# Ledger of designs, part 44: designed miniproteins, single chains, continued (3)

Each design is a single chain, and the fold is of that chain. pLDDT is the mean over its residues in the fold that is shown.

## One batch from the design tools (miniprotein)

Design m9505
Fold by ESMFold2-Fast:
Structure m9505 (fold): chain A 104 residues (1-104)
Amino acid sequence: SEKKILEEIKEKLIELTKELVKEIKEGKISLEEALERLAKKTQELLSKLTNEEYKEELIYLGVVLSRILKLAVSDPELAMKLLETLKESVEKASDLLDKNVKLE
């Protein structure tokens, strides 16, 4: 299912963004470098999708994650909490998809 691929892609982008927040907090990378790495990874992962609505959803997630990276410069703890909440949401969506396949 391409929807399952989308959920896996979302999880990968969230995990990358968590690493980027840590690297910003530790002074290892600039915000500009973090945003560039996120943008490049988003473009790479977009190539795995053919459905236009799923591509739009991934682009929207990329915008949200970029905003969280900008927040991480002033409040890395809040940025991490937001990313953990997003990850839980993606995991719940994946679980619901698996349950729907088993109930039909």
Scores: mean pLDDT 82

Design m9506
Fold by ESMFold2-Fast:
Structure m9506 (fold): chain A 73 residues (1-73)
Amino acid sequence: LAALKAEHRARLAATPDPEERQVLGEEYAGEIGALHRERVMPILKELEAKRPATDLDEMAEISRQVAERLAAE
């Protein structure tokens, strides 16, 4: 995540065109989403095995725990 943010900032610094900057922002958002999915799935499987979610509130709590584990890296 931190490396992806650094790459995005470097690309923006090298790109003076405002239209290209907007495209880079959209690409960055897509890459963040894909990275979260790839990183989240194995953690979700582990947490789901320990405490399977029965409703949306429990799913939100699991998502919060996943985010905490990702931030702790």
Scores: mean pLDDT 68

Design m9507
Fold by ESMFold2-Fast:
Structure m9507 (fold): chain A 85 residues (1-85)
Amino acid sequence: APREVLPVPETVEEALKALEKELERAEKEGNKKLVELVEEAKKEVEKTKNPKEVYRKLVSRITAEKLREIGDEIDEELARRRALE
């Protein structure tokens, strides 16, 4: 099965594209912590031109925050469904 883990981008363009996508979601959810992490990563990628290093650290933090958000949504849906049992 294909794993949709955020890849470590080789170029600044790929890194910024992935970060923009994550920013859109974080802003819609009002997740200020994730927004700050993504904004800092974007600045660091542009400054250092080292997307692999920046993204490696950011992926761990974004993944943890993303999984937490998805987990909360799943828990809410499961709680609703469980109320019927």
Scores: mean pLDDT 67

Design m9508
Fold by ESMFold2-Fast:
Structure m9508 (fold): chain A 59 residues (1-59)
Amino acid sequence: SMAEAEEAKERAVRGAVALHQAGMPGAVAADFARWEVELAGQEHMAEEAREEAARLIGA
């Protein structure tokens, strides 16, 4: 559902920000958001999640 896709994206973006704060390079953390969304079965949101994470991280 759209709600599941949005939840997966929000969770992945939060995870990426947390990983970057823990010392992961920004670009790698942003790619992790993409990977998490793909694993959640929401491939169509993967690039949007990566871009949002990259913007929040400043990568």
Scores: mean pLDDT 83

Design m9509
Fold by ESMFold2-Fast:
Structure m9509 (fold): chain A 97 residues (1-97)
Amino acid sequence: NEIEEIIEEFAKWLLKRMGLPETEENLEIIVSELRKLVEELGLTPEEVRELNELAQRAFDAQERVAAAPDDAAVREEAERVGREIEKRLEEIKKRRE
């Protein structure tokens, strides 16, 4: 299942990003939560990929903010990515209504 592959890869990426061990238990916790979100919103494989890419961009933007907290441009980019995620989730939710 393409969706299962995407959420598993995202879960591995997230654990590595958080500095947590890639154990079966840790993977299952994240995968189960992502699976619930996919089911709740009725996400397609393409939408799961889009949200995964946006989430990775959000984490990268937050890392840049942490490295340069006084850089207004870096903070504005992080806020922009956050708004893009919120807008995309709202669009998906409205499509399902």
Scores: mean pLDDT 80

Design m9510
Fold by ESMFold2-Fast:
Structure m9510 (fold): chain A 84 residues (1-84)
Amino acid sequence: SMERRKAVLTTAAGIAAAGALFNAELGDPAVAGEVRLALELARELEEMGDEEAAERIRRRVAEAVEAARPYLPEEVVRELREEL
């Protein structure tokens, strides 16, 4: 069951990170929520011992935050970067 939970979390985190990057390119403010969700799931993966999967998600999220920088408030960008 732990292995299944890890697989589900890894998939969900990957989807959230990909969605964040996609919405960042579109200028959609929903990117902030997707970034936060992906980072929460990455933390759960790290707590389960999968630091490699967590780091992959954080790298993708970092790309989304940089792509979103021109249209998000600076305070929101700072908060998202602090969670990386």
Scores: mean pLDDT 80

Design m9511
Fold by ESMFold2-Fast:
Structure m9511 (fold): chain A 96 residues (1-96)
Amino acid sequence: SLRERAEELVREAEELVEEAKKLLEEGKKKEGYGKAAAELAELAIRQAEEARELAEEALRSEGSEEEIKRLILEAEISLGVALIAYGVAKLLLSKT
């Protein structure tokens, strides 16, 4: 259901924010690619927080099914960007 998908997106986004915050702190401590990893971790945090907000808006929406689907799609796109940024940040930290 749309509600279950939005609830799942909120949970996934919150988990990614916590993991990306850990990468950010590690990036700040490391030389080499540490700065680039920290910047990507910050991007992951911002995009995951946007995904959470969009998914929460979908859960609160009294609008049309199409509006709720649009909010879910936008949340999924933001979460996807966050996951890519997180993955690259993690890879860069493994090379420092």
Scores: mean pLDDT 89

Design m9512
Fold by ESMFold2-Fast:
Structure m9512 (fold): chain A 63 residues (1-63)
Amino acid sequence: SPLEQLLDQALAAVRAGDWRGLLSTSRQFFQYLDDSGLSEDEKNELIAEFSRRVQAELRRVRA
């Protein structure tokens, strides 16, 4: 799905130390959600999942 591809791109940017790529991909993810017509609850779940996975990857690269 487009959201899964954007998440994969965000995680790849974290691994590469590409902070501009992470910011750009995160903006695209949120824009896609806003344009998706999903409910508020669905959007909040997807944002929480995106944030958890990006934070986990950030902690991994700091170790």
Scores: mean pLDDT 85

Design m9513
Fold by ESMFold2-Fast:
Structure m9513 (fold): chain A 59 residues (1-59)
Amino acid sequence: MKAGEEAGRLLHYIVTRLLPDPSADKTAISQTIAEASRLMADGRYEEAARLLRDFIDSL
């Protein structure tokens, strides 16, 4: 799977599944979304995908 596709899929999961969860750390989620989005805008898709995977795995 291409890194850009993986990063987009993981970001979609966080926005649609984790962000609306009332028990979730909204600050941590928002910061992770902002950082991943910045990495993706810079073409750093592998780093964005890694960041998003590590965040989800830390939950």
Scores: mean pLDDT 78

Design m9514
Fold by ESMFold2-Fast:
Structure m9514 (fold): chain A 77 residues (1-77)
Amino acid sequence: MLEELELEAAELGARAGRLDLSEEQRRRIEDLLARTQETLRKAREAQERGSPKVDELIEKARELIRETERLIEQAEA
């Protein structure tokens, strides 16, 4: 599950890298990807520690991935 979300984030980064984005659009997408990666790191740490916050962090990562994908899709249109 976490590995799948990490692969999704990496794929979104690659997709964004292939687009002729403005500097502002690129910065925003890069910020969302960085926040997604940080959230996934925290989720992994929480999972290793048996923290009850794992599900909360995973859901947050899914939300960030959806937002990032939506912005990339809008830029691709």
Scores: mean pLDDT 82

Design m9515
Fold by ESMFold2-Fast:
Structure m9515 (fold): chain A 104 residues (1-104)
Amino acid sequence: SKEEIIRETERILREMLELIKKYYPEMYESFKKLAEEILALMRDPRISQAQLERALRDVQAALDLLKQATKSSGQKAAQLYTASMIILIGTLTELELAVRRAEA
């Protein structure tokens, strides 16, 4: 169901928030806001189940990259962290576009 997908995405985003708090504390507030915006859009009834399923897959990929970043150092850690954040920003953008298209 849509509710199950949203709940699992919230669980993954919470796990990411704990990793950000521990390893990238300077990014915590920005990440928290991004996570809240993604979840708010996913709760919009205009978002299809297929779009929610894609968002869940993308957020899971972002978590996997973030976990790898926390186990790495130097340039590799920075690249993995950046890739994780790019995926999340992409997820937000796709959800925003889906809502805007439904308003037309």
Scores: mean pLDDT 91

Design m9516
Fold by ESMFold2-Fast:
Structure m9516 (fold): chain A 93 residues (1-93)
Amino acid sequence: MEEKLLELEKEALEKFAELREELGANMPPLQGMYALMAKMLEYFMKKPEYLPLARLIAQQYLAYKTGDPSLVTEATDEEIEKVRKELEELAKK
């Protein structure tokens, strides 16, 4: 599992760079960031093995939104989906 997690981490970083380049070219910086995070969450939610990465992204956004990094807990699947929808709405503003 650990070797597979390292490969997923590498894939996640490459996908992040790819989506950042694609979305950043077409959107204002703030909206582009929200769109990028929403796309990353959508990508990682598609497979159970990627869920830990999706939770990390959701936790980072929640910590940013609340201003409280001590809320570093494992996000539920429902919380991840809620964060994804919220980020998509923010990307439209």
Scores: mean pLDDT 65

Design m9517
Fold by ESMFold2-Fast:
Formats: sequence, structure tokens, C-alpha cells
Structure m9517 (fold): chain A 72 residues (1-72)
Amino acid sequence: MERARELFEEGLRYAEEGRYEEAIRLLEQSTVLFAVELGPDHPEVRRALAALGEVYERLGRHEHAARLRALA
């Protein structure tokens, strides 16, 4: 739990700094850990998926972002 939250917050920080590739890697790791520990439908997983979608949108990966937002 603690590690998933730390990775999530670090990912958000990198996204704010415009470091989108690093943000994606951290947010993906966070999403997997939340899903394993809490189940795939948990609000924490949905929040991480929404954050991933936002970062992909900013990278111009609009189709990928739309898919992630649909899951969140």
C-alpha cells in the first residue's frame, strides 16, 4: 500500500514537471500494485488509471488516453 501511494505521488510530480515518460512508468507501477492489493475495481486503481490517461493525453496519445479514461 505505502509503496503504491509513493509511486503514484512521485508519478504525479514528474507529470507536473513535464517528465511524462518517467511519470508513465511510475503511474503504471502504482496502478499494478493497487490492482493486486485492492482489486481492479477499487477507487485507488481508477484514480491511477485516470492519472495515466491524463499523461498520455498530454503526450498526444489521444486514443490510448481515451481507453484509460473509459476504465477509470
Scores: mean pLDDT 81

Design m9518
Fold by ESMFold2-Fast:
Structure m9518 (fold): chain A 62 residues (1-62)
Amino acid sequence: MEIILEDDVIPPSDKLTITLEDGEKFSELDSDILKKYKGKKGVATYVDPKTGETKKVNLEIK
Protein backbone atom coordinates (compact mmCIF):
# COMPACT_ATOMS: atom_id res chain seq x y z
CA MET A 1 0.00 0.00 0.00
CA GLU A 2 1.56 3.28 -1.16
CA ILE A 3 -0.33 5.31 1.44
CA ILE A 4 -1.28 4.16 4.93
CA LEU A 5 -4.17 5.78 6.76
CA GLU A 6 -5.32 5.01 10.30
CA ASP A 7 -8.80 5.05 8.78
CA ASP A 8 -8.58 3.53 5.29
CA VAL A 9 -12.10 4.67 4.43
CA ILE A 10 -12.43 8.39 3.95
CA PRO A 11 -16.12 9.23 3.50
CA PRO A 12 -17.00 10.93 0.19
CA SER A 13 -16.28 14.64 0.52
CA ASP A 14 -15.68 17.48 -1.91
CA LYS A 15 -13.49 19.09 0.76
CA LEU A 16 -10.79 16.41 1.00
CA THR A 17 -7.37 18.05 1.34
CA ILE A 18 -4.05 16.33 1.97
CA THR A 19 -1.23 18.48 3.35
CA LEU A 20 2.29 17.10 3.59
CA GLU A 21 4.84 18.25 6.16
CA ASP A 22 6.72 20.13 3.40
CA GLY A 23 3.59 22.21 2.75
CA GLU A 24 2.58 20.40 -0.44
CA LYS A 25 -1.19 20.19 -0.85
CA PHE A 26 -3.44 18.15 -3.07
CA SER A 27 -7.15 17.35 -3.07
CA GLU A 28 -7.12 14.10 -5.07
CA LEU A 29 -5.30 10.81 -4.55
CA ASP A 30 -3.16 10.43 -7.66
CA SER A 31 -0.81 7.44 -7.68
CA ASP A 32 1.87 9.45 -9.50
CA ILE A 33 1.72 12.19 -6.85
CA LEU A 34 1.81 9.60 -4.06
CA LYS A 35 4.90 7.96 -5.59
CA LYS A 36 6.66 11.33 -5.86
CA TYR A 37 6.17 11.91 -2.13
CA LYS A 38 7.03 8.39 -0.97
CA GLY A 39 8.25 8.45 2.62
CA LYS A 40 6.60 11.78 3.40
CA LYS A 41 4.15 12.28 6.23
CA GLY A 42 1.09 14.47 6.18
CA VAL A 43 -2.50 15.05 7.23
CA ALA A 44 -5.73 14.33 5.38
CA THR A 45 -8.55 16.73 6.24
CA TYR A 46 -12.16 15.91 5.40
CA VAL A 47 -15.70 16.50 6.61
CA ASP A 48 -17.29 13.43 8.21
CA PRO A 49 -20.81 13.17 6.70
CA LYS A 50 -22.05 11.24 9.76
CA THR A 51 -21.14 13.96 12.29
CA GLY A 52 -20.58 17.02 10.07
CA GLU A 53 -17.27 17.63 11.81
CA THR A 54 -13.94 18.30 10.12
CA LYS A 55 -11.62 15.36 10.81
CA LYS A 56 -7.88 15.09 10.40
CA VAL A 57 -6.13 11.78 9.82
CA ASN A 58 -2.37 11.33 9.99
CA LEU A 59 -0.92 9.50 7.02
CA GLU A 60 2.40 8.29 5.71
CA ILE A 61 3.19 7.64 2.07
CA LYS A 62 5.07 4.38 1.68
Scores: mean pLDDT 63

Design m9519
Fold by ESMFold2-Fast:
Parts: sequence; structure tokens; C-alpha cells
Structure m9519 (fold): chain A 95 residues (1-95)
Amino acid sequence: MSKNDIEADSLVALGRMANHLGMPELAIRLAEEALKLAESGKVRGEALVVLAEAYNRLGKTEEAIKYAQKAIEAAKDNPEIVKLAQEVIERAKKL
């Protein structure tokens, strides 16, 4: 992994924790910073999933679906990330 991808992956982990702790606005900031650094489709896809989940937690359904679809596109070759993004879309559509 590049140094930028390692830093982006760390920001993704913090963003995921922020979402878990009910801090979606912080998760958005962390995911956006991760996206600036991410060089691989995998890390970019993971950051986009964090962003989608954060928007879903804020009730911003359209934005949640948009970023989840971008995550699927960024990480097409990673079925785990695609599955996580699809789960966000499913949850967003139920709200």
C-alpha cells in the first residue's frame, strides 16, 4: 500500500467508528479527507461507504444512495465493499 492509502485507511477506520458512536458529521469529515488521500479503488470504496452510512444516519437518503453507488463503482473488484454499499442502499430505501 502507498503511504497515502495507509493514511486514508486509518481515516476510514476513524470514520467508521464515528458513525458507530452516533457522530455522522465527524464521519463525513473523516471520509472526505480519506477520499483526498485514497489512491486505490478499495480504500476509495471504503471511504465512500463510510460517507454513505453517515448521510443515511443524518436522514439524507438521496446523498446516501449516491455515495453508496459511487462506492460500488470505485470497488467493483471487491465484493465485500460492494455488499456493504448495497446494504446502505437497502437501509436508505426503507427510510
Scores: mean pLDDT 86

Design m9520
Fold by ESMFold2-Fast:
Structure m9520 (fold): chain A 66 residues (1-66)
Amino acid sequence: SKAEELFEKMKKALDEGNIEEVRKYATEAAKLGHLDVLREIANLAEEKGYFDLARYIVDLAREAAR
């Protein structure tokens, strides 16, 4: 699914430390309403110590859920 494709791209970018790419794909996922994918990647970002990125993604998911 497109949600799975976006999750894979975000996870790969996060594993590479490419914060800009994670933000890009997270914004696309939010536009498409893939909120569960956003919550999953935000948790992974927090576990890796990318706290500002995790906050950004959580805020995107909240706005998209409105």
Scores: mean pLDDT 86

Design m9521
Fold by ESMFold2-Fast:
Structure m9521 (fold): chain A 57 residues (1-57)
Amino acid sequence: LRLVPETAVPDGSVGFAHVEGVADPLAFGVLDGEPVFAEAPPAEHREAVLALLRSVA
């Protein structure tokens, strides 16, 4: 699974990430230096997406 953020996002802002195997970009925010999604990513990718997003945020 590969995560490609569209832009670097500062804390309190919203960005988008493209995830290999997911057709639509995932919207996410950064709160207290931790990435959070506007809605949960697909269950089969949830843990991998969160781990990758933490590594790039």
Scores: mean pLDDT 56

Design m9522
Fold by ESMFold2-Fast:
Structure m9522 (fold): chain A 62 residues (1-62)
Amino acid sequence: DLEEERARLEKRAEELEPLVKKINDQAPLPKEEQIKIGKERREVLERLFDLRVAEAEAKRLA
């Protein structure tokens, strides 16, 4: 279900937000950890965007 997947991804984005804030505030995090957080954040946001597009298409066809 698209709504359940979106809710799960939104929760994950919330979990990543404090870590992204630490990177933006230049907190001392290992470079490998910063790369992993950035990659996961991008993947979550890209999937959320795709889900928004799919939801809009479903509403247009209904």
Scores: mean pLDDT 77

Design m9523
Fold by ESMFold2-Fast:
Structure m9523 (fold): chain A 63 residues (1-63)
Amino acid sequence: MPVNRDPVERVGRELGLSEEQIRRIADLLAEKGLGVSAREIAENVPGLSLEKARRFKRALATI
């Protein structure tokens, strides 16, 4: 996309996440807020490892 409005999309693309994984994370954050743990993200996003979920949370926290 030429413009990334959402930090979730930006971070997800930088980490090489699929569009489906990014959408699922965005939905989860919209439902539960930024208090969602990396484990909850990994459990709710098919194909996403705990390591990638932790990296995503860390990157999002620096925005």
Scores: mean pLDDT 74

Design m9524
Fold by ESMFold2-Fast:
Structure m9524 (fold): chain A 69 residues (1-69)
Amino acid sequence: SEMDEQVEKVINEMVEQLRGLDDPEERRRLVQRASRQIDDLLDKYNASEEERNQYHLRLGRAVEEVLAE
């Protein structure tokens, strides 16, 4: 769906930027910014609570995967 494509774009852009950062505070702010952008998209598309939870879990998994590299 368009919503899924736009959320994945935000996550992918966050991941690329996160890999370039070594400061923990800058990484935390980047993740928080991505989370807010996702919430804005979910509001735009009238996402359900279940969909919101799934997208935030995907964001969290993406962050964990990058930090494990």
Scores: mean pLDDT 87

Design m9525
Fold by ESMFold2-Fast:
Structure m9525 (fold): chain A 85 residues (1-85)
Amino acid sequence: MKVKVTITIELEDEEKAKILAKIIIDAVKELGGEASYTIEQIGKKTVITITIEADESKLEKILELIKKLEEEVKKLGGSVSYKIE
């Protein structure tokens, strides 16, 4: 069974936001999943939305990646949210 995970990154540093998004996308692809993203600029904030589709057996590893992402983004003064469908 496949799961869909949507991650939203909000960060002022566009370059760092893009680097962190790329790390997640590359990691998901290495796990055999699919990932796509959109980027929006709202004043000083960069908002990146990552959509992941992967096998349910990979969900725990994806959640570990999200937890690490949340810690890194929080250190940079940003926020991360996610939804599982």
Scores: mean pLDDT 85

Design m9526
Fold by ESMFold2-Fast:
Structure m9526 (fold): chain A 84 residues (1-84)
Amino acid sequence: MIERIREETERAIEEARRILSSDPSATEEDIEEALKRVLAYGTLRALVAAGRPEEAFRVAREILAAPSYEEAKRLYEEAVRRAE
């Protein structure tokens, strides 16, 4: 289950990047914000599936508040590893 959520999250990131990168009105900040939301949702799904809903909401909030996409991705990867 967690592996499927990770795969779906990675596809959603690629899709969001493809769509937003082709949009001339989208700023770099808009793209980063959208990608952080995808990572937060993926984290929520993975931790809820692992039976950790309280942790899911906490980590999702941390990802949304992250100062960069790279930090958000790090938090997501750590959460998915714990959900295994």
Scores: mean pLDDT 81

Design m9527
Fold by ESMFold2-Fast:
Structure m9527 (fold): chain A 79 residues (1-79)
Amino acid sequence: HMGPSRVVTLRRDPDRSEEEQAEEGARLITRAYLESEARPGAGPVVVIAPSMEFAERAIAQNEFLEERRDELVFVEERP
């Protein structure tokens, strides 16, 4: 179960609303999760976010990610 992990990096975009940033983050995480699920023995999806609050807003965008929150690894990006 320790195969290569998919890494998703979420970044702040000052030209987008918080909602738009959260929706894009949700899309990126969902894609990475589905790609990981398609490969036997793939490691967990690692989400790198500017803050845990930012990551939580992305996860809250759909129930699919909320139900799988415990399967995701979250890392806060240092400034």
Scores: mean pLDDT 78

Design m9528
Fold by ESMFold2-Fast:
Structure m9528 (fold): chain A 65 residues (1-65)
Amino acid sequence: NDAAIAALEEAVRLSTDGGARAAAGEALKSLQEGDEAGARRGVENALRLSTSPAARAALEEALKA
């Protein structure tokens, strides 16, 4: 899903929290490998670690896309 990939790329770019950025990056990698379940888990982990409203919004868009 091109929209989900674009949203995850934006989430990685906007993330300022090291742990959240790493989790979002892992989600993007999983999605690019066709592992949608792994990507969803990575987004959920990134949301759990993120304290930035902007990064959380981008992660939620990735989850919806």
Scores: mean pLDDT 79

Design m9529
Fold by ESMFold2-Fast:
Order: structure tokens, then sequence, then C-alpha cells
Structure m9529 (fold): chain A 59 residues (1-59)
């Protein structure tokens, strides 16, 4: 099950994480995290999406 952008936003708020901090934890660019949160997943590689989701799951 893939986390949605809304679920990721919720977990970031609960953990007190910024976009910059999530980008660092996931090993992706800040722009990649912002694209995911805006629902613009067409600009992302499958690997970038997976890294963002896995980083959030570890919170």
Amino acid sequence: HMLTAEEIKKRMEEAGLTVDQLAELAGVSKEAVEAFLNGDTGKLTPEEIEKIVEAVKKL
C-alpha cells in the first residue's frame, strides 16, 4: 500500500518534519518532496517516490 500525499503531510506534521528534513532523510531533492506533496508524481521517478514513502514509514 502506497502512502498518499495527504497521509505523508499528516505524518510530517505529527513528527514535526519540514520538507527540507524529509528530503534529507529520503535522500532526494527538496523539489522532489514538493512535487510529491502537490500530487505532481509525473515529475518523479518510481525510485524517488519509493524513497519518500519509506522515509515517512520509518517515522
Scores: mean pLDDT 80

Design m9530
Fold by ESMFold2-Fast:
Structure m9530 (fold): chain A 68 residues (1-68)
Amino acid sequence: SLLQQAQQVLNLGLSSVSHIGNGTTVLVQKLNSAGKTDVAQNQLQNGQQTSLSVLNQSLSQAQQLLSQ
């Protein structure tokens, strides 16, 4: 059903948000090891913004599915 597809899209978005948080830590460590400390700081903040963007896109797509 479209309702279940919409919920699946939202759940995948939430899962992605969780993984972005964890992945950002690994990325920051790699960048610091490469001597790119400024980039590491930027990626920490970008991880938070990307998480919100991903969740918002998932919500929008779920609503589009429910509108069809």
Scores: mean pLDDT 83

Design m9531
Fold by ESMFold2-Fast:
Structure m9531 (fold): chain A 94 residues (1-94)
Amino acid sequence: NAYLQQFLDDLLAESPERIKKFLEEAEKSGLPYHLQLLKWIEESGLSDELKTLGINLAFIVGIEETRSKEQAKVAAAYALTLIDRIAENERRKA
């Protein structure tokens, strides 16, 4: 799907190193994208509120994975970008 690829390219332009690393680790592990996202959230130093948000977003990615692996990939990258933006804002306030 050309539209999904364009959206992924836009996300990669915003957070190239972080998203590339996530996708590379998902590819190496063979885990579904929602489980790879859950692993990254669980292993993170995020607040309990942000971990709860991340778990809920991973659940939504899991629903997309039942329909399209390509949609799940893009959804996981987007969820990670949102979480990272909020976490960075929290770090600047602390």
Scores: mean pLDDT 79

Design m9532
Fold by ESMFold2-Fast:
Structure m9532 (fold): chain A 74 residues (1-74)
Amino acid sequence: SIEELVAALERRLEAVKAEGLAAGLSLEEILHRMEQVALETYLEAQATLSPEEVARLAKEMAEVLRRLAAEAEA
């Protein structure tokens, strides 16, 4: 489901942030990696889901990415 894909993305983004912080990466590098993971998820969804489902997923993903990026910058 879209909800399951969003939850999986949130877990992946949190893992990327945690790994980047542990590795001593800059916030800019961490944010870039998070954006790449979100893009990868979007492209995979575009290949497998309907356009309507992709649009819904994109909206939900943008909200998750925005929130986690703000948390990383704090």
Scores: mean pLDDT 81

Design m9533
Fold by ESMFold2-Fast:
Structure m9533 (fold): chain A 113 residues (1-113)
Amino acid sequence: DPLAELERRRELGREIARALLPNYERAQDVAFDLMEERGLSAEERKELHREMEERLPEAEERARRLVEDMIRNGSIEEFAAEVEKRIDELAARRDLEGVLEEELLLAAILRNA
């Protein structure tokens, strides 16, 4: 039943969004704190944003595959836990570029969920 399948996908999309939104907000907060710690100017932050925009097509493609995998395998909670751990590890290492990459991917997942 195509309608029942569409409704199931919408429910799973909302579950993905609920599970990953806290991780997205955490990544944004960590990125902001690391940019403040590094003393980055407004111009340097704009350059980082531009660099992230160049990586957007790859992040969108990866996000689409991850959303489909979570829907297919029911792995939403496991994926969210792995993302939380990865963000904490990146924050501990003060890896701004890694945190920005996770933020970009999570934003793309939330758009595709």
Scores: mean pLDDT 87

Design m9534
Fold by ESMFold2-Fast:
Structure m9534 (fold): chain A 89 residues (1-89)
Amino acid sequence: MSPIEEAEKAIREMLATPQEPVSEEEVRKRIEEFLKENNEDLSYVPQVYETLRGLTEQLAKHLGLPEVTNNIVATVFEVEKKRSLENLK
């Protein structure tokens, strides 16, 4: 399955399940924890968040979603972090 197809599936599954609202700060915190676990520079947190936001906006447009929420951004992050750290920089 392509990364786009995996992210689409994850977003659809997330939207089918009741979820607590996720803030931008919570997404940034999850990115920070991921970078720490991979011995990466924490200065990348804003860059990774903006990359995820851009990817999420493209996916939301493709899926016909009316808005991009941080719940969707967090879902995209869970998919992307399984691929390669370089894809998030």
Scores: mean pLDDT 75

Design m9535
Fold by ESMFold2-Fast:
Structure m9535 (fold): chain A 74 residues (1-74)
Amino acid sequence: MEELAREAARLVREYLVLVEGLSEEEAERLAEYVEQALLTAGAAFAGDPEKLAELEAKIREDIEELRRLVEEAR
């Protein structure tokens, strides 16, 4: 979960800078919020393997879509 949350936050930061035109500082703050929100959700589901797996699968789908959008913007 931690690695997945960090990767999602990294891509959100890149998306916000390259696609939305935000400053690196603003994008970093929003990416930190995303990482913290995902880590909190993962911790909440730590006792429920099925919900955790479903959350991780959803995050992986969002990462792939976000990676595509970032790559198109480069």
Scores: mean pLDDT 82

Design m9536
Fold by ESMFold2-Fast:
Structure m9536 (fold): chain A 73 residues (1-73)
Amino acid sequence: SLEELERAEREFLEAVENGASVEEVEEILRRALEALLAYLRETAPAEELAELEAQARAAVAGALELAKQIIES
């Protein structure tokens, strides 16, 4: 649901702000991706689903890369 996606976003931001480990951020982003994919499968047209799922995975991968740069600095 959208609410689950919003919750995952808040957890991610709070974890990064509180100095969470890379492993903790990876777990949060894994749950966020699961929530986003569930939301897309519920709401997206079938014709667009594969492209939107690919974009979602790319976005989460990008967020993890950025978080690693912040944490490892």
Scores: mean pLDDT 79

Design m9537
Fold by ESMFold2-Fast:
Structure m9537 (fold): chain A 83 residues (1-83)
Amino acid sequence: KELLKRAALLGLFLAKKGEEENTNIVEIDQKELAEGSSLSQSTISEILRILEEEGIIERLAENVYRVSEDAIEKAEKLAEKAE
């Protein structure tokens, strides 16, 4: 449950960041995310996998992702599943 909540929160954060930067392409440094969130890189990797499986993000290259146009809606649904 906690992992799904974390995934939903990251999905919402990435969607918001895309709006602020007027882009749906984000570069994700897993080490930087792990340090900033106090989570392990393994946990960040699992969170990113969940976001990809739910269609919230799409991997374009090793550290480059596209945020879905409906990422906010999908992340909210993921948060509901976590309850």
Scores: mean pLDDT 76

Design m9538
Fold by ESMFold2-Fast:
Structure m9538 (fold): chain A 85 residues (1-85)
Amino acid sequence: SALEGLKKSLEAAKKAIEAGIELPVPSEETKELIKKAVEAYEKGDYEKAVEYFEKAVELEAEELNLSEEDKKAAREFLEKARAEV
């Protein structure tokens, strides 16, 4: 499910941030959005978790200049996750 995918993505992002493993170009704003998404998910606020994660993905897409293919995959994942909350 997309919610299970969101959980795995947030857990992976949380572990990476806590371990000091950086995404290719993680900004402080992106890191804060991921932290807020994780916090919202842990509190059971899945709608807020999806909103913060969506903002983080959009910001990374701009910072990393992601391909249209990668942007499409991220958007489809977020739309599915949002539909499950």
Scores: mean pLDDT 67

Design m9539
Fold by ESMFold2-Fast:
Structure m9539 (fold): chain A 75 residues (1-75)
Amino acid sequence: EVGAAIALINIGILKIVRRQHPDLSPEEQAELDKEIAKYEEFARRIDAEVPPARTLEEIKASADLFNKLLEEYKK
């Protein structure tokens, strides 16, 4: 799942950054935690609503659905 994979990569990177910078201010740590939670929620939603795609036609349909869900998530 393309959307979920991207979200998981971002979650992994943000967690690594947080771990590597223990001297971040509480405000900076809170912002990283918010961003991680945002991507975790997005990944959960994508897994529920976007079917797996194997053909080019299915990939295009999944991309359209992904873009629609991304716009809804931003609201």
Scores: mean pLDDT 67

Design m9540
Fold by ESMFold2-Fast:
Structure m9540 (fold): chain A 72 residues (1-72)
Amino acid sequence: MLTPEELEAEIDFALAVMYLSLMKKYGVDEKLAEKALELIRRARDAGVISPETAERYEKEIKELLEKNKEKK
């Protein structure tokens, strides 16, 4: 069974995935992207997701941030 800390990290991961999906559909928000990155790192550090999974989501968030910068 998950510890309270692992459960919080699982919730953090779910929130990060939701934020990423919202940004893909409705547009990039820098603060939301930063929060998503923090949540992914927390989930990785708690061992809830693999390093490979964390890297994939971090890459997607960073690519969205870069594309958002390029439109200026």
Scores: mean pLDDT 78

